# Designed miniproteins, single chains, continued (3): the designs that were tried, part 13

Each design is a single chain, and the fold is of that chain. pLDDT is the mean over its residues in the fold that is shown.

## One batch from the design tools (miniprotein)

Design m8420
Fold by ESMFold2-Fast:
Structure m8420 (fold): chain A 77 residues (1-77)
Amino acid sequence: MDVDRVLRIGMTTYNQTGSIDDAIRTIRDESRRLGLSPQITDLLIQSFINNINGNTDLATQYRDQARQLQRQQQLLQ
């Protein structure tokens, strides 16, 4: 799933740079490249931020919302 790929790339950027801002930029750039909606992109950023802050349950909720919205986007296009 594109959602999972974008989150993995964002996490990789964070692990390499130690920068939340660099990771968010990577998530935005990859989401745009894959044609994900701004709503899906924002959910991925929220999932990433909550995961980094140790809010694992909330991170999972945002990720699952992004996956659901991506499925809806694919059905409409």
Scores: mean pLDDT 84

Design m8421
Fold by ESMFold2-Fast:
Structure m8421 (fold): chain A 90 residues (1-90)
Amino acid sequence: DALEKAKKALKEAKKAVEEGDEEKAKKAIEEAIKAVSELMKQNAPAEKFEELLELATEVSKLAKEKGFLEVEILAGVLQLQLAVALTVLK
């Protein structure tokens, strides 16, 4: 459930960036951050976080291309959160 929420939120963020809706993209990434926090509490396997990191990296690149600085920063926070999760699962 939390994984599906995180994936849907990241796909929504990507779509919002592509459509030029910075506010919706920002809110979608905030939802992804919350969902990843829930996944971390559930002790989810590393593969789930790796998939989310790939999606978060894609959103970050698109936000940078569009000049959506706040979205890029939030995507960076999500990338850091995911990297920490992967490190702890070592």
Scores: mean pLDDT 82

Design m8422
Fold by ESMFold2-Fast:
Structure m8422 (fold): chain A 88 residues (1-88)
Amino acid sequence: KEKEKQAAILLAQAILNQDLKLAEQIRKTLGDEAKKVQEAVSSETQKWNQQLDDQYLDWYQNASQQEQQQLAQQVAQRMADLLLKYAE
């Protein structure tokens, strides 16, 4: 569903901006309609944050704007695909 795809993109952006409150609000909104989707998104988000903190945070902070945008697009697409898969 298009609305769920838009929410996934916003969630990915919230993660990248480290806006934990916005990310939680989006998860709660999605969870009301698709609790399983919310759990899957939360798990994937946690895994992505863990990877960024452990191995990639320094790289990410020193990455070019182009590299940061590419990562943002990949995360957004991955989250959108995940939500669509479980919403069907």
Scores: mean pLDDT 56

Design m8423
Fold by ESMFold2-Fast:
Structure m8423 (fold): chain A 116 residues (1-116)
Amino acid sequence: MEEIELRPVLDATDEEIKENAEAISKLVVRMVEDARARGEKKVTLGFSIDTRSDYQILIEVELRDDGKYKVKVRLIDRNGNVLAEEEFEADSLEDLEKKVTEMIYRALKLAREAQK
């Protein structure tokens, strides 16, 4: 599995946040493809936003029997409190990548604003 390096979020530009969101979304798509090949029905990815961040993003993807994907993205603080939660359905891996990118981008921007 390729290692993904995330740029620090606190002082990140919108473009740098977008680059991080795109990299994470590509990892999620690969994990979903691997899970499907193994007959697994759920993928979970959790990661810290940066080395000084009290924030974590948790992504859960459920592979449905109808060929669709149910996705949940959560922004969690150091104490385990859910600060933001979004759910959606994706009809394809391309739709999954696009929607996960948009959700992570919003979560990373919210975390940056919360850090002041």
Scores: mean pLDDT 76

Design m8424
Fold by ESMFold2-Fast:
Structure m8424 (fold): chain A 73 residues (1-73)
Amino acid sequence: SPMEELRLLVLILTAQSTVFLAKRLEERNGDPSLVKKERESGIQIVREAEELAKKFSAPEKYKKLIEKIRKEL
């Protein structure tokens, strides 16, 4: 449904944000422990997105986006 897709999209966007923040911290020679925390947070959000996608039989496009984000973490 549209509501389930919106919830999934929010999780996907949040996970993409953790990838973005981790990469920006690495580029600026930031604290490695903060980079690790951002990546670990992203991994947890990706897992929640994967479970939600399975529960609602989400379209393949969302599953591909989740897989892409997982590979960047």
Scores: mean pLDDT 83

Design m8425
Fold by ESMFold2-Fast:
Structure m8425 (fold): chain A 95 residues (1-95)
Amino acid sequence: DRNFRASGLLDDAIGLIDQATDLAAQSDPDMAVELDQIRQDVLEARDRAGSQDGIDLLDQSAKRLEELARQSSPDLSRLLLRAAQNLREAARLLR
C-alpha cells in the first residue's frame, strides 16, 4: 500500500513537471531543459523505488524544484512547489 501510494505521488509529480515544462518552454527554454532533466531523475528514482539512492534522488529533485520555484512566475512556482511536495511525500513513504 505504501509503495502504491508512493507510485501515485510520483505519477502526479511527473504530470506537474510536464505541465511546468510546457509553461516554461514559452518563456524560459533553459528552465524547460532543467525541468526535463529533473523529470528523468524522478523516473530513475521510480525504477530504484525503496533504495536509498532512489530516496536521495527524490529529495534532491524536490530541492531543485523548490530552487527553480523561487526564480519562477507565480503560476509556474505553484506547479513546481506541488511537484516538490509530492516527491518529498513519496520519499517519506519509501523510507
Scores: mean pLDDT 86

Design m8426
Fold by ESMFold2-Fast:
Structure m8426 (fold): chain A 73 residues (1-73)
Amino acid sequence: MTLQEAANLVTAVELRRVGYEVEGKPMPIEELKDDIETLKAAAEAERQAGNTPSADRVEKLRDELEKELKKLE
C-alpha cells in the first residue's frame, strides 16, 4: 500500500463513519470489519514511512471501530 492509497482509504473510512453517525445508525458489521483491516494496513504503511503521529491517529480510529464492533457482537 502506498502512503497516498493509505491516506485515501483512511479518509474514506472517516467519511463513512461520519455518515452513519449523522444517521444515528451503527456501521454494518461487515463494513466495520473491512474498515478495521484497512486501517491496520494504513497504520502499518504510515509507521514504515516513519510517520508515527499519522500512524497513531489511524490506530485511534481503528480502536474506535473495534469498540463499535464489540457493541454489535
Scores: mean pLDDT 80

Design m8427
Fold by ESMFold2-Fast:
Structure m8427 (fold): chain A 95 residues (1-95)
Amino acid sequence: SSLQQQIDQLQSRFSDVAGRARRIIRQGRQQGNQDVIRIGEEASRLVTQANRRIVRAQDYYRQGDYQTAQQEIDSAQRIIDQAERVVRRGEEMIS
């Protein structure tokens, strides 16, 4: 279903952004750059928030509550979009 495809896409984006956030934190620590570390930590918090929404979307989808599953997907998409913007900012600072 399109909902399952959206969940799968969000899980892939989640994994990518989580890895990038961890790389930003490591680079910030290596450079002693506290601003870079804070940006990576902000991205990690957003990633955790998005994951909670993805898990809830999966639960509602399994229950057949497709409307609520879509709402959780929409929320997760907004949060992961924010996380991607944050990691891009962090990546620019370490370039």
Scores: mean pLDDT 90

Design m8428
Fold by ESMFold2-Fast:
Structure m8428 (fold): chain A 77 residues (1-77)
Amino acid sequence: SLIEEAQELRDRAKELYEKAKKLNNPTAVELSKRAIELADGAIEDAKQGREDLARVNLSRARQDIEVAEKIIKEAEK
């Protein structure tokens, strides 16, 4: 379901946010924080039956997560 997808992305974004803070990487912190907010918005939209808005927010969250993951991976080398 959209709620399950949003919850999974939220959990991934939270993990990235903690890693980004430990690495003191401001771009990864900002991207992962935004991804958490987008995933939270998608959960709310999905619960209210706003599936199209939820999908848009999930797509944006995935992009932010992917970019943050790349930054974190490069910073950890």
Scores: mean pLDDT 88

Design m8429
Fold by ESMFold2-Fast:
Structure m8429 (fold): chain A 73 residues (1-73)
Amino acid sequence: AEVVPAAPSAEEYRAILETGFRKLAEVLGLSDEDIEEILAKIKTNQELADAVMELSDAVMEGLSPEEVLERLK
């Protein structure tokens, strides 16, 4: 089996980050279209992880969707 019980693989981690990004963006009120556009711009797991953290912070700070989009562009 190609499963590592200790930690997710890089591919699995990427999928987790994408799922987290989508959920946080929905909480912030971003449209599915905006979410897909932002994800299309993110080419690395590092950038995706940073984006997820920024969305998490935005939720905690109560930022508007417009402010979030400006930060991610």
Scores: mean pLDDT 75

Design m8430
Fold by ESMFold2-Fast:
Structure m8430 (fold): chain A 109 residues (1-109)
Amino acid sequence: GKIEEAVDKVLSLTEGKFSREELLTIAKALQKLAKELFGRELSTEKLTRILEYLLRLILKKDTSADVQVELGIGEEELKVLDEFLKLINYDLSKENVVSKSKEYLKKHS
């Protein structure tokens, strides 16, 4: 599905620092946020861009503006990212990002 395709496209970018299961958890949380915000899932391409953006910030500490321009992050992606950053309380540590994604997925819709 869209989630698995997006995760598989970005898995190599983690340099072994994220498992496939951890990336699937993050991707599922992002799609749940998109459904809450827009009433629909993100395309595989949009989800892939958001995952790459988050991974580049988590792993390389690049500036958000530079990564947004390079990846072509659009308005819908920015809205999902804004809500996700609030969800994780702006703590981009791997442990916090994965933990908060799991907690969010357990909440009733």
Scores: mean pLDDT 81

Design m8431
Fold by ESMFold2-Fast:
Structure m8431 (fold): chain A 106 residues (1-106)
Amino acid sequence: GPQEVLMQKLQSGKFSDLTLEDIELLQKLEPAFKPIPPETLLKLLLEIDRRITNDEEEPELPPVELETIRKYLPVPKHLLDQIGEERALRIFGPLALEIKKLRTGE
């Protein structure tokens, strides 16, 4: 179903294939993403994926640990384990830091 297609795109790292409908579904499944506008979340994921896939030099990992991602994003451990730590940090690290900044800046 649509959830299985979304999970396949996330696990395979084909973020360039993500649509607004995929992001809206993700936000329904994971409420932690709901504070981020769908268009902004899509652009952020597409930009991260494009940097990883098209850059000759991979970007430096964000200064964040998997524990920070798990604290600020309800990403299941098995999903983090499946996509790998480095990719999880590159994809979810910036999102977790943005959510942390919003919560601590209030």
Scores: mean pLDDT 67

Design m8432
Fold by ESMFold2-Fast:
Structure m8432 (fold): chain A 84 residues (1-84)
Amino acid sequence: EQLVDKETAKKVSDNPLSNTDAAFKIISYIVSLQASILDEKSREALVEELAKMFGLSEEQKKKLIENKLDFDVVYEVLKEEAKK
């Protein structure tokens, strides 16, 4: 369903991207949920695992930790990887 709200709300169909965008949004949501119930040390371990999988920089890792793996931040970082 095409709604102007999808564009403004940055939902899965917000951008005309491949199925990769949908996958990154799902992964970001799952990661964010996990992070919300983990302690700080476990969140750092999760960030290291993401960095290993996606080749994240030290700046990106720090941004993820500082924002406690918030959905928007995780999604932004993963979307940057999709550009390469």
Scores: mean pLDDT 70

Design m8433
Fold by ESMFold2-Fast:
Structure m8433 (fold): chain A 61 residues (1-61)
Amino acid sequence: MDAAELAERAGREALRAGGSAREANGVATYGLSGDAQLAREMGLRAGSERAAELGEKAAQL
């Protein structure tokens, strides 16, 4: 799974958890830019540990 796939999936999980479009776009954008901490924080803000995990993993690729 590449960084783009992980980031897209993180955004979808954020929306599934009831997060805002801003939070979903944030986790994906920070994941793609390599900002693991901000990707994780946006996923958690959306209410999704799964989005936080996937966004962090995207940032580490």
Scores: mean pLDDT 85

Design m8434
Fold by ESMFold2-Fast:
Structure m8434 (fold): chain A 66 residues (1-66)
Amino acid sequence: SLVISEEDLEAAARAVGLEGEEGIRTVDLVAKGWAAGMSQRDIARMTGLSVEQVRTIVRLVEEAAA
């Protein structure tokens, strides 16, 4: 499992225009889907985000988990 701080989840949410606890929850869901081997397209479909938003979140999450 990815160990990501609340601060890093919030920063990723803000980067894609998401706010509040729902934004953080959405980013956490993206991170978990990516860790489970889902494609960015499938994560976008599941979350209602654009593929570009998912790509940005994945990049920031992987950077934070490194």
Scores: mean pLDDT 82

Design m8435
Fold by ESMFold2-Fast:
Structure m8435 (fold): chain A 82 residues (1-82)
Amino acid sequence: SLEEAYRLFDEAIQKAKTDFDEGARILLEAAKLFSEEDYKVAKETVEYAKSLPDPREAQSLIRDTAGAFATRARKELREKEA
C-alpha cells in the first residue's frame, strides 16, 4: 500500500544513518510497494551508492533518495483524500 511504502521510506532514512545495507534493503522494499518503475530507480541508485568510495556519501545518497520517494508518496496520499 502507499501508506506502507511511505512508512518504509521513512524507516530507510533512519536506518541509513548508521547501516547502509539495512537502509538500502528497506528502501528497495518500499520502492517495490510504491511502483515497479520506482523499484528499478531505487535498485540502480543502490548499485551506484555501493560504487562510492566514501561510505558517508553512500549513506547520504540512500537517505536523499528515500526522502525524495517519501515526499512523492506523501503527495499521492494527500491527493487520494482530496
Scores: mean pLDDT 81

Design m8436
Fold by ESMFold2-Fast:
Structure m8436 (fold): chain A 65 residues (1-65)
Amino acid sequence: MEVEERLKKLNAEEAELEARIAADPSLRKEELQKQMDIGVEQLKIAVDLAIEKQKKELEEKKLLE
């Protein structure tokens, strides 16, 4: 699943950023912008996943009826 793979990559990227900030707090200001961008992208993906799930449920219901 394309969308799920993208979400996994974003979660891994967020974890890497958190680890970097913990190791070097001076990076906080630059990494904060990246964290915000990742959060926005994760939200967009969550909406896309919800829409995809609804489409699959509708297709299954139509096949059963």
Scores: mean pLDDT 74

Design m8437
Fold by ESMFold2-Fast:
Structure m8437 (fold): chain A 99 residues (1-99)
Amino acid sequence: SIKTIIFFQFESMGLLGSIHLASINPERHLPDLVAEMQRLIDRLEELGLQSQAQQIRQLQQQIVQAHQTLSPAEFSAKLRQIGDQLRQIIQQAIQQLQS
């Protein structure tokens, strides 16, 4: 439905903002980013979009691992890359909801 698409667009903007904030201050904003990604995963699973949910779960795990293993500069670069991948996955989810 159109409402579902609008909801995903709104959540997508929130996630991208959280990625930006986490790239600047991960100690403060990473828990919020992880929680927002988990809410999106749960929503995608409820809608039967299991493939997209699994892709976002993998990105969530990559963020947690990257924070533990990478330098701050490398972590910020990795978050930008993950942000681009999230945009693509969300666009795929929207396209499936339109079909």
Scores: mean pLDDT 83

Design m8438
Fold by ESMFold2-Fast:
Structure m8438 (fold): chain A 65 residues (1-65)
Amino acid sequence: SAMEEALRAGQRLAEHLAKLAESLGLKVLGASAEVVDEETVRLTLETEEGRFEGDVPAARLIATL
């Protein structure tokens, strides 16, 4: 369940980043989040200018200790 919470938070963050990119004039083709391992979620943003990705600790996404 903690990883499901982290994944949902990651998906929301990816969607937020997509909206920000569009506000800056970038054409967003996709935004997603995926579980890499038990502690890490990968965020991916695909635009016409290229693919951007970053790994985020699951604990940081749920913002609880």
Scores: mean pLDDT 82

Design m8439
Fold by ESMFold2-Fast:
Structure m8439 (fold): chain A 70 residues (1-70)
Amino acid sequence: SVVDPKKLEILKMIQKIKEEMEKKGINEEEILNMPEEEQKKLLLEIAEEIEPGKGKELVEEGLKEVEALK
C-alpha cells in the first residue's frame, strides 16, 4: 500500500502540531474538552506558526478527511 504524498504531509503536520502543543503545556484532555470550533482555531494557529500558509491548508484538508470518515 502506498500513502498519497499529500496525506503524508498532513500526517507530518499533525505530528508537528502535537510536539508544539506539548512544548506549550497543552494537554490532550484539555483539547478534547474544548468546543470543536476552539479546537479547530488552536490547530490552525499552531500549524500557521510551524508552516505559515501551508500549515493552515494542510490542517483544513486533514479536518475534511476526518469529517468524511464520520
Scores: mean pLDDT 74

Design m8440
Fold by ESMFold2-Fast:
Structure m8440 (fold): chain A 86 residues (1-86)
Amino acid sequence: SDTAARTDGIVALLDGGAAGMEAKARENRWNPKVQQLYLQAAQVLRQGAAQVRRDPARSAEIGQAAMDRAREYVLKAEALKKEALE
């Protein structure tokens, strides 16, 4: 169904986003605080994907909330990374 296709798409986006955050954490191993923030962003996205699978009817709302929360961690990581390189 269209709903199942959209749910699968949101799960794929969240899982893909988490993998991207995990990659950024590896690239930033030189700064443990930055690494931890990217790993927290990845965890939020992984938890969001799991929640979408459990509650597909709310997939859009769950996906958006997970992305918004992950973005907060990414912004903190980028700010610390910029500060550390100055």
Scores: mean pLDDT 88

Design m8441
Fold by ESMFold2-Fast:
Structure m8441 (fold): chain A 74 residues (1-74)
Amino acid sequence: PAPLSLEELQKKLKEKIEELKAIYRERGDLDAIKELEEGMKIAEKRIKENKDPREAIEIQILALEEALKLLKES
């Protein structure tokens, strides 16, 4: 089993963000979608400035997975 590439990690991050946006859209929470999109822009800039972009992306994926878990339990 090969480790995930940076490209694969970025794809996974995008997939989690799109899943979260879909849930917010279903709930009619347009403010949450705008907040998420703003957070994505900030996170992208921070990842670019980071010496280890893989670690930064993995942390973001974990945070999004926890958010998705909480939303699905509601």
Scores: mean pLDDT 76

Design m8442
Fold by ESMFold2-Fast:
Structure m8442 (fold): chain A 53 residues (1-53)
Amino acid sequence: SMDDQIQRLQQQKAQLEQQIADLNVDQQPMKFAILQFRLLSVQVEIDLLEELK
């Protein structure tokens, strides 16, 4: 269901936020940028599914 998909995306978002929080951006600026982009992509998908409900 959409609710199950949203919950899975919320879990993925939490994992990405944790990875970003644990990252030293000065040592890995490219990885930081990639994780931020992935976080944005997940958030857009969550927002789209929430709007469709």
Scores: mean pLDDT 87

Design m8443
Fold by ESMFold2-Fast:
Structure m8443 (fold): chain A 80 residues (1-80)
Amino acid sequence: MTMAELLAEVLEETAKILEEEGVPKEVVEKLREAAKRLRAGASFVDVMGELFASLSPELRERVAKIGDEIAEKKRKELEA
């Protein structure tokens, strides 16, 4: 799995968790679009920069926290 594919999966799982928490569809769609762009070969720096710039500081912190937890879980699965 490429780093871009892994990050795209993390963003998709983060979007699902936020949707279940009742975060507005607009925010959830931004995360899903970012994941789609990463899978299409867009620069992760540009995609992540644009995504985080479009979020409030509170949502940015929440996305980062959930994303880190998912990334750690996936890293452990790859090592198993």
Scores: mean pLDDT 79

Design m8444
Fold by ESMFold2-Fast:
Structure m8444 (fold): chain A 69 residues (1-69)
Amino acid sequence: MEEKERQEIIERLRKKREEAEKLAKEGDPLGKVLALHSQALIAQLEDPEKAKELGKKYREAAKKLAESL
């Protein structure tokens, strides 16, 4: 992948993470799950080893949200 394309994808994911973090601060549990998802995707592009840990946290948060509905 071209470095420019990779950086553009990372920037878009960072914007989505910022929006999701705002929802999480308002107490929306979906916002927290979406923020973790965006962080996991960014990590896959920057540090694949950390992406595994973030992916696990995302799945655990999503499961807890689903169980609370």
Scores: mean pLDDT 77

Design m8445
Fold by ESMFold2-Fast:
Order: structure tokens, then sequence, then C-alpha cells
Structure m8445 (fold): chain A 103 residues (1-103)
């Protein structure tokens, strides 16, 4: 499941014009967020992190944002989810960060 979400995240960023460096940095950051949540005893949050990152990326791409902005949103959403924010709040934070990065 996790590998499938990360592969789809990479695909969305590439299709939005993100470089391979941005893709690698984003996937690494999302995996790091999973490890941080798990280390903090938030196993349930850790399991949701890749899916939340993917949802934020999909929303950013739907809004026509570029790959770097989409990636920024995904990383922000992953961090918020890892910190224990509810899924909808984490996705919202990610989309807001993506819009700020695109401005």
Amino acid sequence: MREEYLRELARIIREAGGSEEIVEATVSAVEGAVERARADGREEAAEEVPEVALEAAREGARRGLDGAAVASGAVTAAGAAAAGLPREEAVRAGVEAAEEAAA
C-alpha cells in the first residue's frame, strides 16, 4: 500500500512538471514523516501519512499548480499528518502551502 501511494505521488509531481530531484526529495520527506510519526508512537498517523500526502498532491494538481508547488504541498500535508492533525486539516494545510509556493 505505502509503495503504491509513493509511486502515484511521484507520477503526479512529474506530470505537473516537477524535476527528478524534486520527486526524490518529496518521497524522502514523506518517508521521513512516516518514520517520525512511528518513533513518536503514532503508528496510526504513520500509516496515513503517504495517503494524506497523495491527497494534497492530487488537489494541488487539480488546481493547475506546478510540480514544485505540488511537492511542497505534499511535504507539508505529510508533516501535519505525522504530527497528529486530522486528515482533512493536514490536506488543507498542504494545499495552502502549495498555493503559497505557486504565488
Scores: mean pLDDT 87

Design m8446
Fold by ESMFold2-Fast:
Structure m8446 (fold): chain A 82 residues (1-82)
Amino acid sequence: AEPLTEEGLQLALILMQIGVLKVIAKNSKDPEKKKFLEEAAKKLEKLAEEFEEAVRAGDEEKARELFEEAKKYFKEANKKLE
């Protein structure tokens, strides 16, 4: 088994956040909330892809910035649903 790295844990967290947004979107009866959550999930998917590319390139600084961006975006998405 490959060792569980900090970057691997960070990617897993982003993927879990995407999963949460998709589940909430699927169960939402409000079309506007559903659309917003689906768009938020897509943006996080793009950030996850860019994060994986940064990790593969060995760009630790860019990987950290992308992880912080993903956390901020998830927090903003959750706040807008309140």
Scores: mean pLDDT 80

Design m8447
Fold by ESMFold2-Fast:
Structure m8447 (fold): chain A 71 residues (1-71)
Amino acid sequence: PLPEEAKKAIEEGNYKEAAETLRTWAKFWRSIAEVLETLPETPQTRRALENARRDAEVYEKGAKIAEEKAK
């Protein structure tokens, strides 16, 4: 599931805007992961950290693909 802004940009062929949007979301999830890493280790914080890292990786990969298509 892509952010609606990124999805619309892709549908319009605006890969530059899609890449920028996906990079912003990747940075957001990386920031969430950094905060979670400072919290006490519990099953809840471990799961949240794994989810944040996975989401960041998905958006980073999507941004790279969009950047290649924008060239």
Scores: mean pLDDT 80

Design m8448
Fold by ESMFold2-Fast:
Structure m8448 (fold): chain A 100 residues (1-100)
Amino acid sequence: MEKFEEVLELLARLLREQGEEELARALEEMSEETKERIAELGDKLDEAAKAGDGEKAREYIEKMIEVAKEEVPEELASRVAQVVYSAYRIANDPELLEKM
């Protein structure tokens, strides 16, 4: 399976262990297509951040939350978007995963 999906599964499991069952369920039930859309916006967010473009970075964060809101309750949308973005970042750096 793809590294991104493996990292998402790991994060969902850790969230359940911490008692965040609703957040873990929302993450697991979200469609693969929606997760990929958030990951693509996360890539654009990283590009904007590296360029020092805070306005573009904020726009991409807002878009990621809007995409999450299509399948997730509004109260969980920002947290789900953050977890998906974290999974994308970890999967995009295999050496970081292999170091810890």
Scores: mean pLDDT 79

Design m8449
Fold by ESMFold2-Fast:
Structure m8449 (fold): chain A 68 residues (1-68)
Amino acid sequence: MLSEEEKEKIREAVLTSRLAAGELTEAEVAALRAGAPLPEDVQREVEAALRSYEHAKRLRAEEAAALA
């Protein structure tokens, strides 16, 4: 249900958050942005964030439908 642009924004947010927390280096983030495979822990966080965002988006759509 999420567009590829929405998925990329969520992925980028996770990478930026991990960089800020010191869990990833700038070099690692640059490599991942260039298409390197995600580490398993980063991949799991991205997948969790995608599920959470999709769920929130679906709830908003259901609320909008209920108000119509």
Scores: mean pLDDT 76

Design m8450
Fold by ESMFold2-Fast:
Structure m8450 (fold): chain A 84 residues (1-84)
Amino acid sequence: LSDDAKYYLHLAKRLLDSAKAATDPQQRRSAVGSVRDLLRAIANLLTDKDLQAKVNAMIAQIDANMDDVDKAIALAEQAVAYIE
């Protein structure tokens, strides 16, 4: 990963921890939404087209499940782990 992608991944992990720690559903949704946006930034920095396509598919699943915040958080965790 580029240094910029590593930095965004680090921020995504910290926001994901915040989303998991938050008890307010609106705060949890906002935090996972920010993780989703950082994952999009990471995807745009990926030079491996196959990895980029997989990450974009995972982002689409997070986006589709933003109304189920616990599922969105679990999908975001899987996306972050996959990129590592």
Scores: mean pLDDT 84

Design m8451
Fold by ESMFold2-Fast:
Structure m8451 (fold): chain A 71 residues (1-71)
Amino acid sequence: MSSEQARELFRQAQRYAEEGLRAFLEGRVEESRRHLRRSIELARQAAEADPSLREQADALVEAARRVIELA
């Protein structure tokens, strides 16, 4: 897997995290959880493919998990 593919996975993780947070703020709890879980999966895949993204991915995963726990 190329670094470019890893960065695209991380960009997708960020988009899902944004949509998940928006859904949470709008009271769409189950939709929020689905988006945030997808964000976590993509962030982990990005970090596995490109270790330079690990710290950013770990921060995103932690933030997403906190929102899921509140939902």
Scores: mean pLDDT 86

Design m8452
Fold by ESMFold2-Fast:
Structure m8452 (fold): chain A 62 residues (1-62)
Amino acid sequence: EIEELKKKIEELNKQKDALDREGTRAVLDGDYETAAGLRAQINQLDTEIEELKKKIEELKSK
């Protein structure tokens, strides 16, 4: 259902925000390897969020 997909997007956005804050902190601390790993995780979450948004759009059009 659309509401479940929306909740999932909210969960992923919260994870993304947490990782972004951790990544910013890692960069400031000079820990670029950790920052690179967190960036990769954020990119994965962005992909998942886009897929879920597409599913919501499809469900709304029907």
Scores: mean pLDDT 82

Design m8453
Fold by ESMFold2-Fast:
Structure m8453 (fold): chain A 99 residues (1-99)
Amino acid sequence: MSEELKKAVEEIKKILTSKEGSAKERFDKLKENITILLENDKKFEEIVREFALKYNEDTDKFFEENEDLLEGVNPDLLEEGLGKYTVLATLYALKKLGL
């Protein structure tokens, strides 16, 4: 992984646990870093597609299978209408990549 991609991953991890700023501001910054990974890391993109096919917006199934991934994540990012599904897909992809 390039230094730019490593920095994007570190920034995502900081945003997921941060309590600073609004949920919208943190989500917008999260989305920018996710876009860097989606455009530059084919494995990340493939895993995000796998997540979409496996869970098909079934967030209850995700929580049952991946409860540990939600530990330390700011619940503000999991509110409906902001981007809950995007956050869950990102957590799944980072876990599968060992990041």
Scores: mean pLDDT 77

Design m8454
Fold by ESMFold2-Fast:
Structure m8454 (fold): chain A 90 residues (1-90)
Amino acid sequence: MFAVRIYKNGELVAEGEVRDGREVLEMLKQAGAKPGDKVVVAAENPSVGTSVGFALLEEGYEVTLRVAPRSEAAELMKELGADFGVGLGL
């Protein structure tokens, strides 16, 4: 299981624990994300980040992956001009 935080406009809009990228995708959809939106994924574990990133990419999101602590997702979202930030942690 991974801890997830979803950010929009640098603000925390959803958080929880997930088992896979499909659950992250559902959280993003509940937060109002749609295909074509830009999403930055911050994960310290590259395998977790890659798995989630691919799930989002397959759904039609524009994904940027960063190997970084979950806490950096909001800042990275603002720096990269993303619509959403996803922070993944243990």
Scores: mean pLDDT 84

